# Designs tried in a protein design run: designed miniproteins, single chains, continued (3). Part 83

Each design is a single chain, and the fold is of that chain. pLDDT is the mean over its residues in the fold that is shown.

## One batch from the design tools (miniprotein)

Design m10873
Fold by ESMFold2-Fast:
Structure m10873 (fold): chain A 85 residues (1-85)
Amino acid sequence: SELDQLLEEADKLLQEVDRLILRVLTSSVRGNKEIAEKLNRLLDSVNRMLDAIERQDVDGLRQEMKRVEEELKELEKLIKEYEKK
């Protein structure tokens, strides 16, 4: 079903978030305020995505998955910029 496909994609996004959290915690960017603020926003979007899953809200899940993907890309870019310095 459409929901089953979205749940599989959501699981992959959660795995990417987990890898990113570990990267932040184990790298030179640990304690960076801008990265911490963006990570908090990402975690808020993840929490809304999980809420949409619990409510079986397909449209809400799609919207929050898109936000998580965009926030992941922004945070990965920022981490790479700080790691080059």
Scores: mean pLDDT 83

Design m10874
Fold by ESMFold2-Fast:
Structure m10874 (fold): chain A 64 residues (1-64)
Amino acid sequence: LSAEELSALGKEAAARGKTGAEAARLLADMVAQAAPVPEEAVRAARNSPTGSLAGAALAHGLGI
């Protein structure tokens, strides 16, 4: 997944999401479809879900 593609997905998620939580969930779903997230990355997001917006988005989309 390129940085340009990731940026575009983030903008689209922010436009569609009415709240930050919805935008984060949409971004996580879009990233999961474009690039499957390995279990190790899921565990890292669980351990530090508030460390970054991306980590919070993955945790929300994966139901962690």
Scores: mean pLDDT 59

Design m10875
Fold by ESMFold2-Fast:
Structure m10875 (fold): chain A 65 residues (1-65)
Amino acid sequence: MPKMTAIALTDVEAKGPGEISIKVGDELIAPVKTSADTVILPEGDEVEKDNVKGKLGGTAELKVR
């Protein structure tokens, strides 16, 4: 799948093992491609931060680069 670089607009806290915590301003690689300036990813979607792959512990809003 194509990957897209995005900046987190919301804080999302990891709820358990295999989940990743993100904070506003974090740079992420999302598995989806979109033409929108922002994207909302549901809980359980996989993202990469600092070369670590993890699932979202909650709904995240991202600004696409």
Scores: mean pLDDT 74

Design m10876
Fold by ESMFold2-Fast:
Structure m10876 (fold): chain A 101 residues (1-101)
Amino acid sequence: ADELVEALRDAARAAGADELADWLAERTVGVYIEETDGEYVIRIAASARPEITDEEIRALVNSPSPLLPEDARAFSIVAPTREELEAVLARIRALAEAARA
């Protein structure tokens, strides 16, 4: 938990997302993919076990639109089609691979 939070914080600060880095410093972050009512939802939740890798979470942080939850609750990205979900996941993986290399 601590190692993941530290790694995410360092990645966020390296990306210039200081507010996100501070938010992550006190939490275990989980990323979940749910299929609800025929739509796909990517949820980012504090104090939860991650459903995808820490590198993939870092890729979300390093996106052009960093994820800044206004409070301690889950933040969600809605993908109305499977094709859009797969495109988002491919982008996350590509950014995570670049960050790992």
Scores: mean pLDDT 49

Design m10877
Fold by ESMFold2-Fast:
Structure m10877 (fold): chain A 118 residues (1-118)
Amino acid sequence: FTLEDIKEAVEDLTSKDVDVRLDAARLLGLIATDPKNKKLVVEAGAIKPLVELLTDKDPGVRLAAARALAEIAKDDPENQKALLEAGAEAPLRELLTDEDPLVREAARRALEELEAGL
């Protein structure tokens, strides 16, 4: 993946189309599973738009955003700090009581990754 490809996915996170936001969040989460590509995801500005998607009306989008943020935070203290500075903690805590059990599980995992940076 190039930085340009990732920037296009980041722009798609703000799409009015739920399927476009969902696919973009899922793709960014998948890209972030590789530590080298994780840096490109952060450089493309993915953190703030993904944090905003934690309050999306669609549970699938909230799930994908929480999973992507968990991968970005995983084993990376600088990214954990960036997520906290972007305000990820409060919306992730709200998702612990989400109606969708998969969203609750993803939020729990993301918070575990953030707490590991303390």
Scores: mean pLDDT 87

Design m10878
Fold by ESMFold2-Fast:
Formats: structure tokens, sequence, C-alpha cells
Structure m10878 (fold): chain A 67 residues (1-67)
């Protein structure tokens, strides 16, 4: 796996378990290592997230679009 893929995987685990501080660090590291907005969108679409977690990942999708 690439560094970006490792961080996306870790961020997804933390997001699903409700560890939002760790999910934030992981998604920021994924974006820094070249993760694309479409990869974060796929996590959103695949995981049937409740509204708070959905809003959380949408923030990082927008950050990835600006990178």
Amino acid sequence: MTKAEKHLSAGTMFLLSGNLDLAEAAFKNAIKNGAKAEQLQEILDSNALPKPKKSFIKKYIEEAKKS
C-alpha cells in the first residue's frame, strides 16, 4: 500500500470507531501524501455513515480538492 492508502485505511477505522481526533490526523496525512478527493468520497459512499461522521469526512474531501 502507498503511504496515502495506509493513512486512508487508518482514518476510516478511526472514523468508524468514533475516534475523530485520530481520524482527522490520519486523513490530513493521507491528503499530504497525495490522497485524492475521490478516494475520500468512496469511503463516504461505502460506509453508510451517520450525519456527524458524514459531515466530518466531507470536510476532508473539500480539503483534498484544494490540494
Scores: mean pLDDT 83

Design m10879
Fold by ESMFold2-Fast:
Structure m10879 (fold): chain A 64 residues (1-64)
Amino acid sequence: MEELGRKAREAAERAAKEGDGAGAAVASHQAYLNGDKESAREGAEWAERAGDAAAYRVARLAAE
């Protein structure tokens, strides 16, 4: 769980830095499904910073 959450968080951060808000949102959702709500929230923040409002909204709903 923790290892998968860490990888999902890192994937979200990298996707967002590359301008891929949708990829960041997907990685955030995977973190949530793995039971890591904190990493999911961090991923949602990265999707927001990438400027993809739709992706951010989806990620935020997954993280609650």
Scores: mean pLDDT 66

Design m10880
Fold by ESMFold2-Fast:
Structure m10880 (fold): chain A 120 residues (1-120)
Amino acid sequence: MEQASPEEIIKKVDETLDRVQQLVSQILSHVSDPELRKLLEDAARKAAAILELGKLEVRETGDLSIAVLSFEKARDLLQSTLQRVLQGSDPSSRSQIRSLVDQMNQVMDDGISQLQQMTS
């Protein structure tokens, strides 16, 4: 099947969103700075909102490319925030945070790649 259904796209968005939220929670467990915690929590909330709106638009319009665009926007927001969190983190926890950030970037990139393949 050359074209995925809207339901298959939405399922991939949901699976990726769940993994992203889990990784954000794990990163927050290693961040003691209240300012950095708030920054990451705010970015995660905005990224989730972007993905949820993308899902609604895919359901309403049938335009599967909206899922890809929503993921790219969410990824860019999270990447910029995670870079700041990593740079501001304690040296003792930095390696653990870096590993989780790398996992987050991989999850988002894999999600975008899969959605692009499903919409092509």
Scores: mean pLDDT 82

Design m10881
Fold by ESMFold2-Fast:
Structure m10881 (fold): chain A 93 residues (1-93)
Amino acid sequence: SLAERREAVIEEASGAVTAIGATVTGLVSSKKDPENKELILRAAEYASEAVLLDVETKEEAREIMKLVEDPEKAKEAAERAEKLYKEVKEEKE
């Protein structure tokens, strides 16, 4: 049914967002650079919102969250997450 499909999608998206949140908690606690912490949080926020809008983005969000673990790639990760969010938001609006 449509209700069962919606519930399954919400559960899958919620699981992915919970995993992103756990990753962020660990990374932010381990980083000393405030700019890097802000980029990690920004990447996680956009990645989470993209997954909530379209669960099919969960693998791309996972790749972005792996990239953000590298301090030198955190800005690239945040930019990729923002682009993913904007693209999926445009497709769903």
Scores: mean pLDDT 78

Design m10882
Fold by ESMFold2-Fast:
Structure m10882 (fold): chain A 92 residues (1-92)
Amino acid sequence: NPALLAASREASKEVALKLAEEAIKYADEGDNKKALTLLVAAGVAAGGSGDEKAIEKVKKAYEHLYSKSSEEDQRKFDLARELARQQQLLEE
Protein backbone atom coordinates (compact mmCIF):
# COMPACT_ATOMS: atom_id res chain seq x y z
CA ASN A 1 0.00 0.00 0.00
CA PRO A 2 1.80 3.18 -1.25
CA ALA A 3 -0.23 5.43 1.08
CA LEU A 4 0.81 3.43 4.15
CA LEU A 5 4.49 3.50 3.09
CA ALA A 6 4.33 7.28 2.50
CA ALA A 7 2.61 7.80 5.87
CA SER A 8 5.28 5.69 7.64
CA ARG A 9 8.12 7.73 6.08
CA GLU A 10 6.37 11.03 6.87
CA ALA A 11 5.84 9.91 10.50
CA SER A 12 9.56 9.04 10.81
CA LYS A 13 10.47 12.45 9.36
CA GLU A 14 8.17 14.26 11.84
CA VAL A 15 9.60 12.27 14.76
CA ALA A 16 13.20 12.99 13.66
CA LEU A 17 12.59 16.74 13.32
CA LYS A 18 10.76 16.98 16.66
CA LEU A 19 13.32 14.91 18.60
CA ALA A 20 16.28 16.81 17.09
CA GLU A 21 14.65 20.12 18.09
CA GLU A 22 13.99 18.84 21.63
CA ALA A 23 17.58 17.52 21.86
CA ILE A 24 18.99 20.98 21.04
CA LYS A 25 16.62 22.56 23.59
CA TYR A 26 17.68 20.19 26.39
CA ALA A 27 21.38 20.63 25.50
CA ASP A 28 20.97 24.42 25.71
CA GLU A 29 19.30 23.92 29.13
CA GLY A 30 22.31 21.81 30.28
CA ASP A 31 20.54 18.41 30.23
CA ASN A 32 23.08 16.64 28.01
CA LYS A 33 21.94 13.13 29.04
CA LYS A 34 18.34 13.73 27.93
CA ALA A 35 19.57 15.59 24.84
CA LEU A 36 21.75 12.59 23.90
CA THR A 37 18.86 10.13 24.38
CA LEU A 38 16.57 12.23 22.16
CA LEU A 39 19.28 12.70 19.50
CA VAL A 40 19.98 8.94 19.25
CA ALA A 41 16.26 8.34 18.64
CA ALA A 42 16.17 11.28 16.17
CA GLY A 43 19.08 9.79 14.19
CA VAL A 44 17.35 6.43 13.82
CA ALA A 45 14.08 8.12 12.78
CA ALA A 46 15.88 10.39 10.26
CA GLY A 47 17.57 7.37 8.66
CA GLY A 48 14.22 5.56 8.47
CA SER A 49 12.56 8.60 6.84
CA GLY A 50 15.09 8.95 4.01
CA ASP A 51 14.38 12.70 4.15
CA GLU A 52 17.40 14.92 3.46
CA LYS A 53 16.12 17.83 5.60
CA ALA A 54 15.51 15.53 8.59
CA ILE A 55 18.99 14.00 8.20
CA GLU A 56 20.55 17.50 7.96
CA LYS A 57 18.72 18.70 11.09
CA VAL A 58 19.85 15.66 13.08
CA LYS A 59 23.42 16.16 11.78
CA LYS A 60 23.39 19.78 13.00
CA ALA A 61 21.96 18.76 16.39
CA TYR A 62 24.60 16.00 16.63
CA GLU A 63 27.45 18.46 15.90
CA HIS A 64 26.06 20.92 18.49
CA LEU A 65 25.86 18.26 21.25
CA TYR A 66 29.00 16.27 20.29
CA SER A 67 31.43 19.16 20.90
CA LYS A 68 30.18 19.49 24.52
CA SER A 69 29.70 15.79 25.37
CA SER A 70 31.71 13.14 27.23
CA GLU A 71 33.55 10.39 25.32
CA GLU A 72 30.77 7.91 26.20
CA ASP A 73 28.09 10.29 24.90
CA GLN A 74 30.21 11.01 21.79
CA ARG A 75 30.29 7.25 21.05
CA LYS A 76 26.49 7.14 21.29
CA PHE A 77 26.27 10.11 18.89
CA ASP A 78 28.66 8.33 16.50
CA LEU A 79 26.41 5.24 16.54
CA ALA A 80 23.26 7.31 15.89
CA ARG A 81 24.94 9.11 12.97
CA GLU A 82 26.24 5.81 11.54
CA LEU A 83 22.75 4.26 11.74
CA ALA A 84 21.24 7.28 9.94
CA ARG A 85 23.96 7.09 7.25
CA GLN A 86 23.49 3.32 6.73
CA GLN A 87 19.70 3.64 6.42
CA GLN A 88 20.20 6.43 3.85
CA LEU A 89 22.43 4.06 1.81
CA LEU A 90 19.71 1.37 1.96
CA GLU A 91 16.83 3.60 0.76
CA GLU A 92 17.43 2.55 -2.86
Scores: mean pLDDT 74

Design m10883
Fold by ESMFold2-Fast:
Structure m10883 (fold): chain A 63 residues (1-63)
Amino acid sequence: MLTIVLTGRPFHGSSATLLDSNGNQVAPTVERGAGVPVSQALADLLKNNNLTLSDVKIIDLSE
């Protein structure tokens, strides 16, 4: 199963990283600047990799 790790803090921006079942990164990290919600980083990562929410496990570490 693929896993997406979300990170983000107010004023610092956000990121979404795609990992395989072994914890290896399988696609470039999507980074978004301050003022962009973490949901946009998630949406862009899914779109870039032709994935839907049902294809992935999400670990949300955003604040």
Scores: mean pLDDT 82

Design m10884
Fold by ESMFold2-Fast:
Structure m10884 (fold): chain A 78 residues (1-78)
Amino acid sequence: MEEEIREALAAAGISEEQMREAYEKYLDEAVELVQQQLDTQRPDIAEAERERILEEVREMVRLSDPETVEKMIERAKK
């Protein structure tokens, strides 16, 4: 499951760092970024598959604490 989410983000062309930054601001913006990348880089995927990927991304972002993600990023920089 976690690998499937990582693969979906990679297929969308969104880095883990970009997604982590989005966690702190807006859940919807994170999903929209993935959707835009999927539409641009993988317009050939079936609509049902695209919707499933977006739902998994939304669930992943929902389960992540934006403040915790921010602290982890700050620690990684040091």
Scores: mean pLDDT 61

Design m10885
Fold by ESMFold2-Fast:
Structure m10885 (fold): chain A 85 residues (1-85)
Amino acid sequence: AEAAARAEALVAALTDEVIAQLAEEVRKLAEKLGISPEEALERLLALAHEELDRRAAAGEISEAEAEAMKRMIEAVAARIRAHLE
């Protein structure tokens, strides 16, 4: 409950302007890597999920916190994808 509530509050605090800025950063990363913005976002998501799984396995965060953060990251990613078109 705590981890989910914190993740929800963090997502709710993100304005469309912040999401648009994140989408622009994804585009810049994609240009530097020579890939599509969609590919850059998917690579960032894969790295984020791997890091969260590592932290949970190491006991740095709970499994519930890792799952809540993954849900938050996916919600933010969906908004970023809408701005990449």
Scores: mean pLDDT 77

Design m10886
Fold by ESMFold2-Fast:
Structure m10886 (fold): chain A 63 residues (1-63)
Amino acid sequence: GENVEEAVRELAKASGLSEKVAREAARGMMKRGLSEEETARALSSIAELPAHAAAQLAREAAK
């Protein structure tokens, strides 16, 4: 099923990033003042991820 682990794997596959780098990028965006929704949109746009995968990654980064 879809979850954070799968969302990070999809990001890494689509953009050539490692899972660790993908998570750190999401956390970095949130720390720069981006909302969860803005972070999800940026990840979807940059890495061409499915919207649901980007949303899951952003949600986990917000914790």
Scores: mean pLDDT 66

Design m10887
Fold by ESMFold2-Fast:
Structure m10887 (fold): chain A 66 residues (1-66)
Amino acid sequence: AGTGLRQATAILVAAGLSEEEARRLALEAGRLVKQGRGKDAHALLVSAGLSDDQADRAATGALLGL
């Protein structure tokens, strides 16, 4: 559980976000995925400046971390 959130945060930091922004975004994306709103989670990550591939990896990490 904890490793997935850390992995999602690391992907977001590598994409250019601060650690605090990455953590907040990873938690929000994970919340959306838990609600069955995976497309909204992907759209949120892409709107934050991530590529489709980065968004897919981060959303997967957030799901496993929450």
Scores: mean pLDDT 74

Design m10888
Fold by ESMFold2-Fast:
Structure m10888 (fold): chain A 72 residues (1-72)
Amino acid sequence: ATPLTPEQEAANRELVRLVNDYIEAAEKGDEEKRQAYRERIRRLLTERFGLPPEQADEVLRNIDLTVEDFLA
């Protein structure tokens, strides 16, 4: 198993919470909250996970595809 630091574990827990909040906002049709959570996820991925913007955008695209599957 890949070892996680306490900081990485905290970042992962925050990411899971934000993704769940994003999905809930999308299910409720709350576009303002959806965009707010999307921006928070993007910042978390770039600032705490150290992903380049292109990779963060790829993760967000995958989340959007998952949301579209649930809403379809």
Scores: mean pLDDT 77

Design m10889
Fold by ESMFold2-Fast:
Structure m10889 (fold): chain A 63 residues (1-63)
Amino acid sequence: SDFEEVVNYINIEGAKAELSEEEQQELIQYASKKLNSGVSVLDIKRDIDVKIGILSIKKALGV
């Protein structure tokens, strides 16, 4: 399913970026809302990449 594909993507990419369980769960909730709104899996994955990038930068800056 589209939901399983997005959840798997978040778990893999989130683990690589050393995101917490809470951060990964927030991304899953965001993705679920977007899927329910008719946003494509591809666009959701792009949004997730941006959000993970922002979180990684914040961690590097100690923010």
Scores: mean pLDDT 86

Design m10890
Fold by ESMFold2-Fast:
Structure m10890 (fold): chain A 100 residues (1-100)
Amino acid sequence: MSPEELFAEFLARMREAEATLSPEEFALRAAELLREAVERKLPVEHLIDLLNAFAHRAAKLGLREVAELAREAAERMEGKSQEEANKIVLELIEEVEELV
């Protein structure tokens, strides 16, 4: 699977989660998807786009604090190495799991 195909798969799965789950369940499912994206080695540019998609959807669901954390994490990942970006994503996952 190409990085572009992998990214499209994660976006589709996140969209499905938003449509079917409660806001809190969506946040936890999105955190699982982000962890899987890191494990499957999704490139930094696509991880940033995935985090921005998460922030946008969390905001729509009224999860303002989750949305802000995801947006700030995406900003911190700009210009970072894969290792540094992966660490930021994993830190975000822990913060989201503590909020919901």
Scores: mean pLDDT 89

Design m10891
Fold by ESMFold2-Fast:
Structure m10891 (fold): chain A 58 residues (1-58)
Amino acid sequence: SPRAVRLDLEIGVLEAMDRMMAWMVSHSPEDQRAEDEAWYQRRRAELARRREELRAQR
């Protein structure tokens, strides 16, 4: 259905954003890494919640 296609695309975008942020954090300076990892974990939790909400709509 068109709705299923939209949900799959939105989930894909959120997964791509998570991968991009993980890549950015992996390239953070060593002295900032712990702070950047903490920031990423908070952002990852937000993205995971949004993905779960979209999956619940399928």
Scores: mean pLDDT 83

Design m10892
Fold by ESMFold2-Fast:
Structure m10892 (fold): chain A 94 residues (1-94)
Amino acid sequence: LEEEIEKLIEELKKKPKEKIREALRKLGFDEESIERMIKAIESGDIEEVKKLIREHLERLAKEGDPAAQYLLKSSEKLQLEAAKLILEQLLSLV
């Protein structure tokens, strides 16, 4: 999972920043998180990317999203699988 996340980040690093911004907005990230995510992707900061995805899930869970609430209570492995899926969706939008 972690190796797969690293590969997705490297693929995203090759994409134009403006397309990444628009894709992150479509996925429901706030403007502060979008700029932090772009910087984390550009620097290859896997831990910051994982942290930002977790913060996004925490925000969705507070807004009443049952899937986000379930994922936050789930194993570390399932949270990493959710991070991978979000990054795959991001890559598909750019």
Scores: mean pLDDT 79

Design m10893
Fold by ESMFold2-Fast:
Structure m10893 (fold): chain A 85 residues (1-85)
Amino acid sequence: MTLIIKFKFKSVEKAKELAKELEKVLEKLKKEGVIKDYEITVNEDGTLTIKIELDEENLDTVEAELAKVIEPYSDAIEDLEIEYL
């Protein structure tokens, strides 16, 4: 399956900070075989998009690991969209 999460930040700088932390976690999960692949994009308007390829059985684990990284940035996030493909 594919998990797509789109974040809207008030600050491009905060979006870039979260992108770096997400890259560290997603790279770790990819090396552990929990996810197959990932893509991270940060736009100049403060939109951060992550796309993750994984098996559905690992979805809960991936969401839990992402939540730990995202939680410190919650006050900086204006909008959050999640899509499951």
Scores: mean pLDDT 86

Design m10894
Fold by ESMFold2-Fast:
Structure m10894 (fold): chain A 72 residues (1-72)
Amino acid sequence: MTREEALEAARKLAEEIEKETGIKVPDSVITNMAVAILRLTREKGLSLEEAVEEVKKKYRDQFIKAAKSINE
């Protein structure tokens, strides 16, 4: 797993979250998502697909809650 592969996956995930929540995902958060994907694949031996799903669950929930808070 390369940094570039993790960053590309994080960018695609961020676009999906932005579409669902209407909130712009900052570049710093995208970088953090990429680091999390790398850690899950390297340290826990998850596939890229599995790592992306874990990161998606964590960040998607955070952004959905934030979107609801500002739209109330």
Scores: mean pLDDT 76

Design m10895
Fold by ESMFold2-Fast:
Structure m10895 (fold): chain A 68 residues (1-68)
Amino acid sequence: MTLAQIREEILKADKDGDGILSRAEAKEVLKRLGFSDAEANEILRKVEKDGKVNAALLVAEVVRRVEA
């Protein structure tokens, strides 16, 4: 999976174009990228704040995990 594919998938989930995803949108993206529910929840725990997920932080956390 390439960095470009990760960015594209996350940006497509950002329906408002504000760089902020809901928790539900972020979880759907992570599942589409092949993460399990447990892995998705762990990623969200690190990047979620007040039910919101910053798209750039989500990209960074996903990249960190796929490069491991």
Scores: mean pLDDT 78

Design m10896
Fold by ESMFold2-Fast:
Structure m10896 (fold): chain A 85 residues (1-85)
Amino acid sequence: SMELEKARELLSEFERYALAGDREKAAEVIEELKKLLREAGVSEEDIKEIEELLKEALDYRVTRKDLEAAEKKLSEAEEKIEKLL
């Protein structure tokens, strides 16, 4: 779907900013993704879970510097989005 393609683009953008350590821009991409998911009819409960997974991924990558844990959380968010869109 077009929504899934755009969500994948936003996830790639999030990953780039997270790898660069740019917390502010990564957080902005999370807000853009939340808007897309809401407009696509995804429940607020599912949006909250996806937001939390991405925030955890960002914290692991930038604050804790745990690349493996960050990748796991990002993968979980991506899988959840793919199932919903």
Scores: mean pLDDT 87

Design m10897
Fold by ESMFold2-Fast:
Structure m10897 (fold): chain A 75 residues (1-75)
Amino acid sequence: SELQERAERLKKEIDEIINEGRKLKLPQYFLDKAREAKDIVDLALKSTDPNEQRDAIETAERLIKELKAEIEKLK
């Protein structure tokens, strides 16, 4: 499904963000936010309710966008 494909894409994105954040030695608050986003992505992947899955995907997409912007700012 489109929702499942979006969730799988977000999983790859958040894993890369966490790896980059650790490599750049970003502060703990960033790593905490990234972990929160990962937990929401995991919820999206496990959800059997399309509405819950969509809400989780949309929330994760917003958090991932914010995390990417923060990485670009700190480079």
Scores: mean pLDDT 85

Design m10898
Fold by ESMFold2-Fast:
Structure m10898 (fold): chain A 116 residues (1-116)
Amino acid sequence: MSLEEAVKKGLEAIEKGDYATALKYFEKAVELAKKIDPRLAEVVERIFAAYYYLYYLKDKELAEKQLEEAEKLLKELEKEKVVDDELLGFFYEVLGEGYEKLGKYEKAKEYYEKAK
């Protein structure tokens, strides 16, 4: 299973309220991300936390805060060229989707453009 597949399936599970399945994919995604860089594992942890806050706890403010911290770390990884362009594009697309779900359409558009 790829990191991208584990992240995508885990986030889809949170949206469906299947938190047991989400936890399994989260653990796999963190494991795979750590093999690349510990900060990428933190990006994964923060994105999953954002979805958990949004869908389970219904806290949009805390969800946004987690996405903003993930964004900051991902930009640091991009600057240092630690993550390849395809995987970086994937995480920018995931940030775009997260901001779209928060109703932050201009910010979502910015990240969808970065993902290309």
Scores: mean pLDDT 89

Design m10899
Fold by ESMFold2-Fast:
Structure m10899 (fold): chain A 80 residues (1-80)
Amino acid sequence: GHVFVDPSLTEEQREVIRVTAEALRAIGEGIQIALELRKKGRPEADKVLELAAKMALAIVNGDEEKAREYRKKLEEVAKK
């Protein structure tokens, strides 16, 4: 779903909510891909989860370059 932000929240609180939602989306995407790989009997499922966690951590840290790098690696692992 969409994130609803209360107008009474501080700018810092809004940023925390936005970053948390972004990180949770990254984790959710990784879980979905990992479940599909496990269903196919692919051992790469655990690597996908590791990369999704690293991507989420990079998002939380504001490191957009590292987040994109881990996303690309996750996509490459998912295709094998």
Scores: mean pLDDT 78

Design m10900
Fold by ESMFold2-Fast:
Structure m10900 (fold): chain A 91 residues (1-91)
Amino acid sequence: SEEDRLVEELEAEIKKLSQKPNMEDFKKLGERILEALRRFPDSEKIERLAAEYVNLLKYFGLYDEAIKFAERALEVRPDSPYIRRALELAK
């Protein structure tokens, strides 16, 4: 499906950034994940990817970026337990 292909592409980008972190690529990935959350409002897979991205930002010490992204993601998915949990662990 279109959703499954997008999930695979985003997971591949997360893996690349985990190995070779780059601030511009982090910003681009964050915007793509936000667009994916808007495009597929019922996708738990994309919601979990957003939480994984927050955790990756935290892993590299980018706590302010993690908080800002998670807050923007929660505007799209206000009742997300995965994104909310990731945000709590960033503070």
Scores: mean pLDDT 85

Design m10901
Fold by ESMFold2-Fast:
Structure m10901 (fold): chain A 61 residues (1-61)
Amino acid sequence: VSKEEIVKALIEEGISRSTANKVADIAVTLGVPLEKVVEAAREAVKRGDTSVGTITRLLLK
């Protein structure tokens, strides 16, 4: 999965471009699949906290 694909998917879930870029860098570094990144973003939106820190914690579960 490319960083560009992850950024686009995160923006479609309502994540800001700046946050999407930072989360995509982390996801690529960790080898996280796109589906897991999208699930983490959706959970962050449900919690009302779309910060890089919250999404990253959800990715590391």
Scores: mean pLDDT 83

Design m10902
Fold by ESMFold2-Fast:
Structure m10902 (fold): chain A 71 residues (1-71)
Amino acid sequence: TAKEQEILERTDKLVKEYFDALDNGDLEKALAIAEELNRLEQEAAKLSKETARHVSLLIASATAKFMLYFV
């Protein structure tokens, strides 16, 4: 649905901002974004377990890509 798509889009954007903050050494900003991502995952779970799973996969996929390209 539209709400599910909005959550997925917001998650993707915040994940990118999270890794940008880490790359710049802004730990305080990275922590705040991580907390927001955790809240988005909880909101996704309220919509459906499938939406929560997709949010978790987006975060995991982006983390794996960042680790692959970081070094």
Scores: mean pLDDT 76

Design m10903
Fold by ESMFold2-Fast:
Structure m10903 (fold): chain A 78 residues (1-78)
Amino acid sequence: ADAEKMAAMALAMAQAARDAGGSQELVDKLLQSAKAAQQGNIDQANKYLQQAQDLAEKDGVLKVVQAAAAQQAQALEA
């Protein structure tokens, strides 16, 4: 996966989580994932995304976060 695309998706997910009323902890994990991806640490970025997925499920915003990732992925297919 392209690290730049992964970072863009994680940032879109962080914004969607904040707008949907997700926890600060969820937003922080998504931002950590984006930063790790920007630094080329794909394994670390995936670890943070997994933690964010668990938090999003607990917050009841998993569907919104997944939709944001899908929209960003489609935008990057140009």
Scores: mean pLDDT 82

Design m10904
Fold by ESMFold2-Fast:
Structure m10904 (fold): chain A 76 residues (1-76)
Amino acid sequence: SEELELILKTHIESLEKLGVPKEVIEKLKKVFEEVSKKFPEINLRDLNLAEDLLKEGKSVEEVIEEMTEWLKKRYS
């Protein structure tokens, strides 16, 4: 949705301003794109969780899997 795209865009701009590495930002975008296809209800808190998992050193694939399982449990 336009609202989700705006949330992502605003959050990415904030991360860029804070000097977060472009590599982390690109990984976050990939996670959000894949997860939002299955769970369009994802929000800024979900995006923050994905960022934290990536900062812990988890791969894009691992973060997508963990978020997918977490969202299934939350919205089931």
Scores: mean pLDDT 77

Design m10905
Fold by ESMFold2-Fast:
Structure m10905 (fold): chain A 81 residues (1-81)
Amino acid sequence: SLEEIEKEAIELAKKYAEKAYKIYKKDGPLSDREVEFLVDLIGHEVREWLLENYPELPEEEIERIVKKVKEVAREVLKELL
């Protein structure tokens, strides 16, 4: 279902955010600009994952899920700061 796809995309984004934080924090604490760069990168990676695994999803739904995923990734990264 669309709800299950959205949930899976959100969980994937959380994992990507945690991995990115662990990698990039070695160079020092993340700036707001670095957080936004990682959010954009995670959004792109989730969009590609959706296109590969759910090719029948309408573009409008992909854009909606990616927007939500970027907000979740931002929250996770900010909580880890």
Scores: mean pLDDT 84

Design m10906
Fold by ESMFold2-Fast:
Structure m10906 (fold): chain A 88 residues (1-88)
Amino acid sequence: KESLKQQAIDYAEEAKKILETLRDPLLAAIKATSKLSQGLKLAEQVGDKETAELLEKARDYALEMVTDPAKGRKKALEYLDKAIELLK
């Protein structure tokens, strides 16, 4: 049985893989923000406000990749790593 917490971890890890492996910053931003938005909703459903705030920051920085691809990717990964650590 998949828990909502495990689903949130899975979406966060999928977003991390997209940001680490997908070289095109626009496509990485689009795909990662989709996964981060799904993980954020699940974190909110389980009442984990701290993880939800970190996932929201990761999503916002992934969107910033459209204008600053290097900074956006780096900061999105930093906040995403913190969110995944809290979800474990």
Scores: mean pLDDT 83

Design m10907
Fold by ESMFold2-Fast:
Structure m10907 (fold): chain A 95 residues (1-95)
Amino acid sequence: MTATSEDEHAVAIEVKIEPGEPTKATVKGLVFEEENGKVVKVTLVTKEYELENGETVAERVLREETYDAENLSPEAKEALAKLEEARRKAEELEA
């Protein structure tokens, strides 16, 4: 049975690359779900990727925390505020 989530936004906040064999890339991101133009869920996710010859050979979730929009942690609120500012600045460049 399908819950209708119609809008999911994923934004990378921080990317760290450690060169080597394999090359490790750590991505810290924010995923938020919107319904009717309102954020209903926020997920803070940190993933580690192992790459060989430019191909992903392993992917691991190091941290994943999901919050309802009404119960956001201070960290999640700060991340959302940072994204809102970045989006506002992007709109000013488009205008």
Scores: mean pLDDT 68

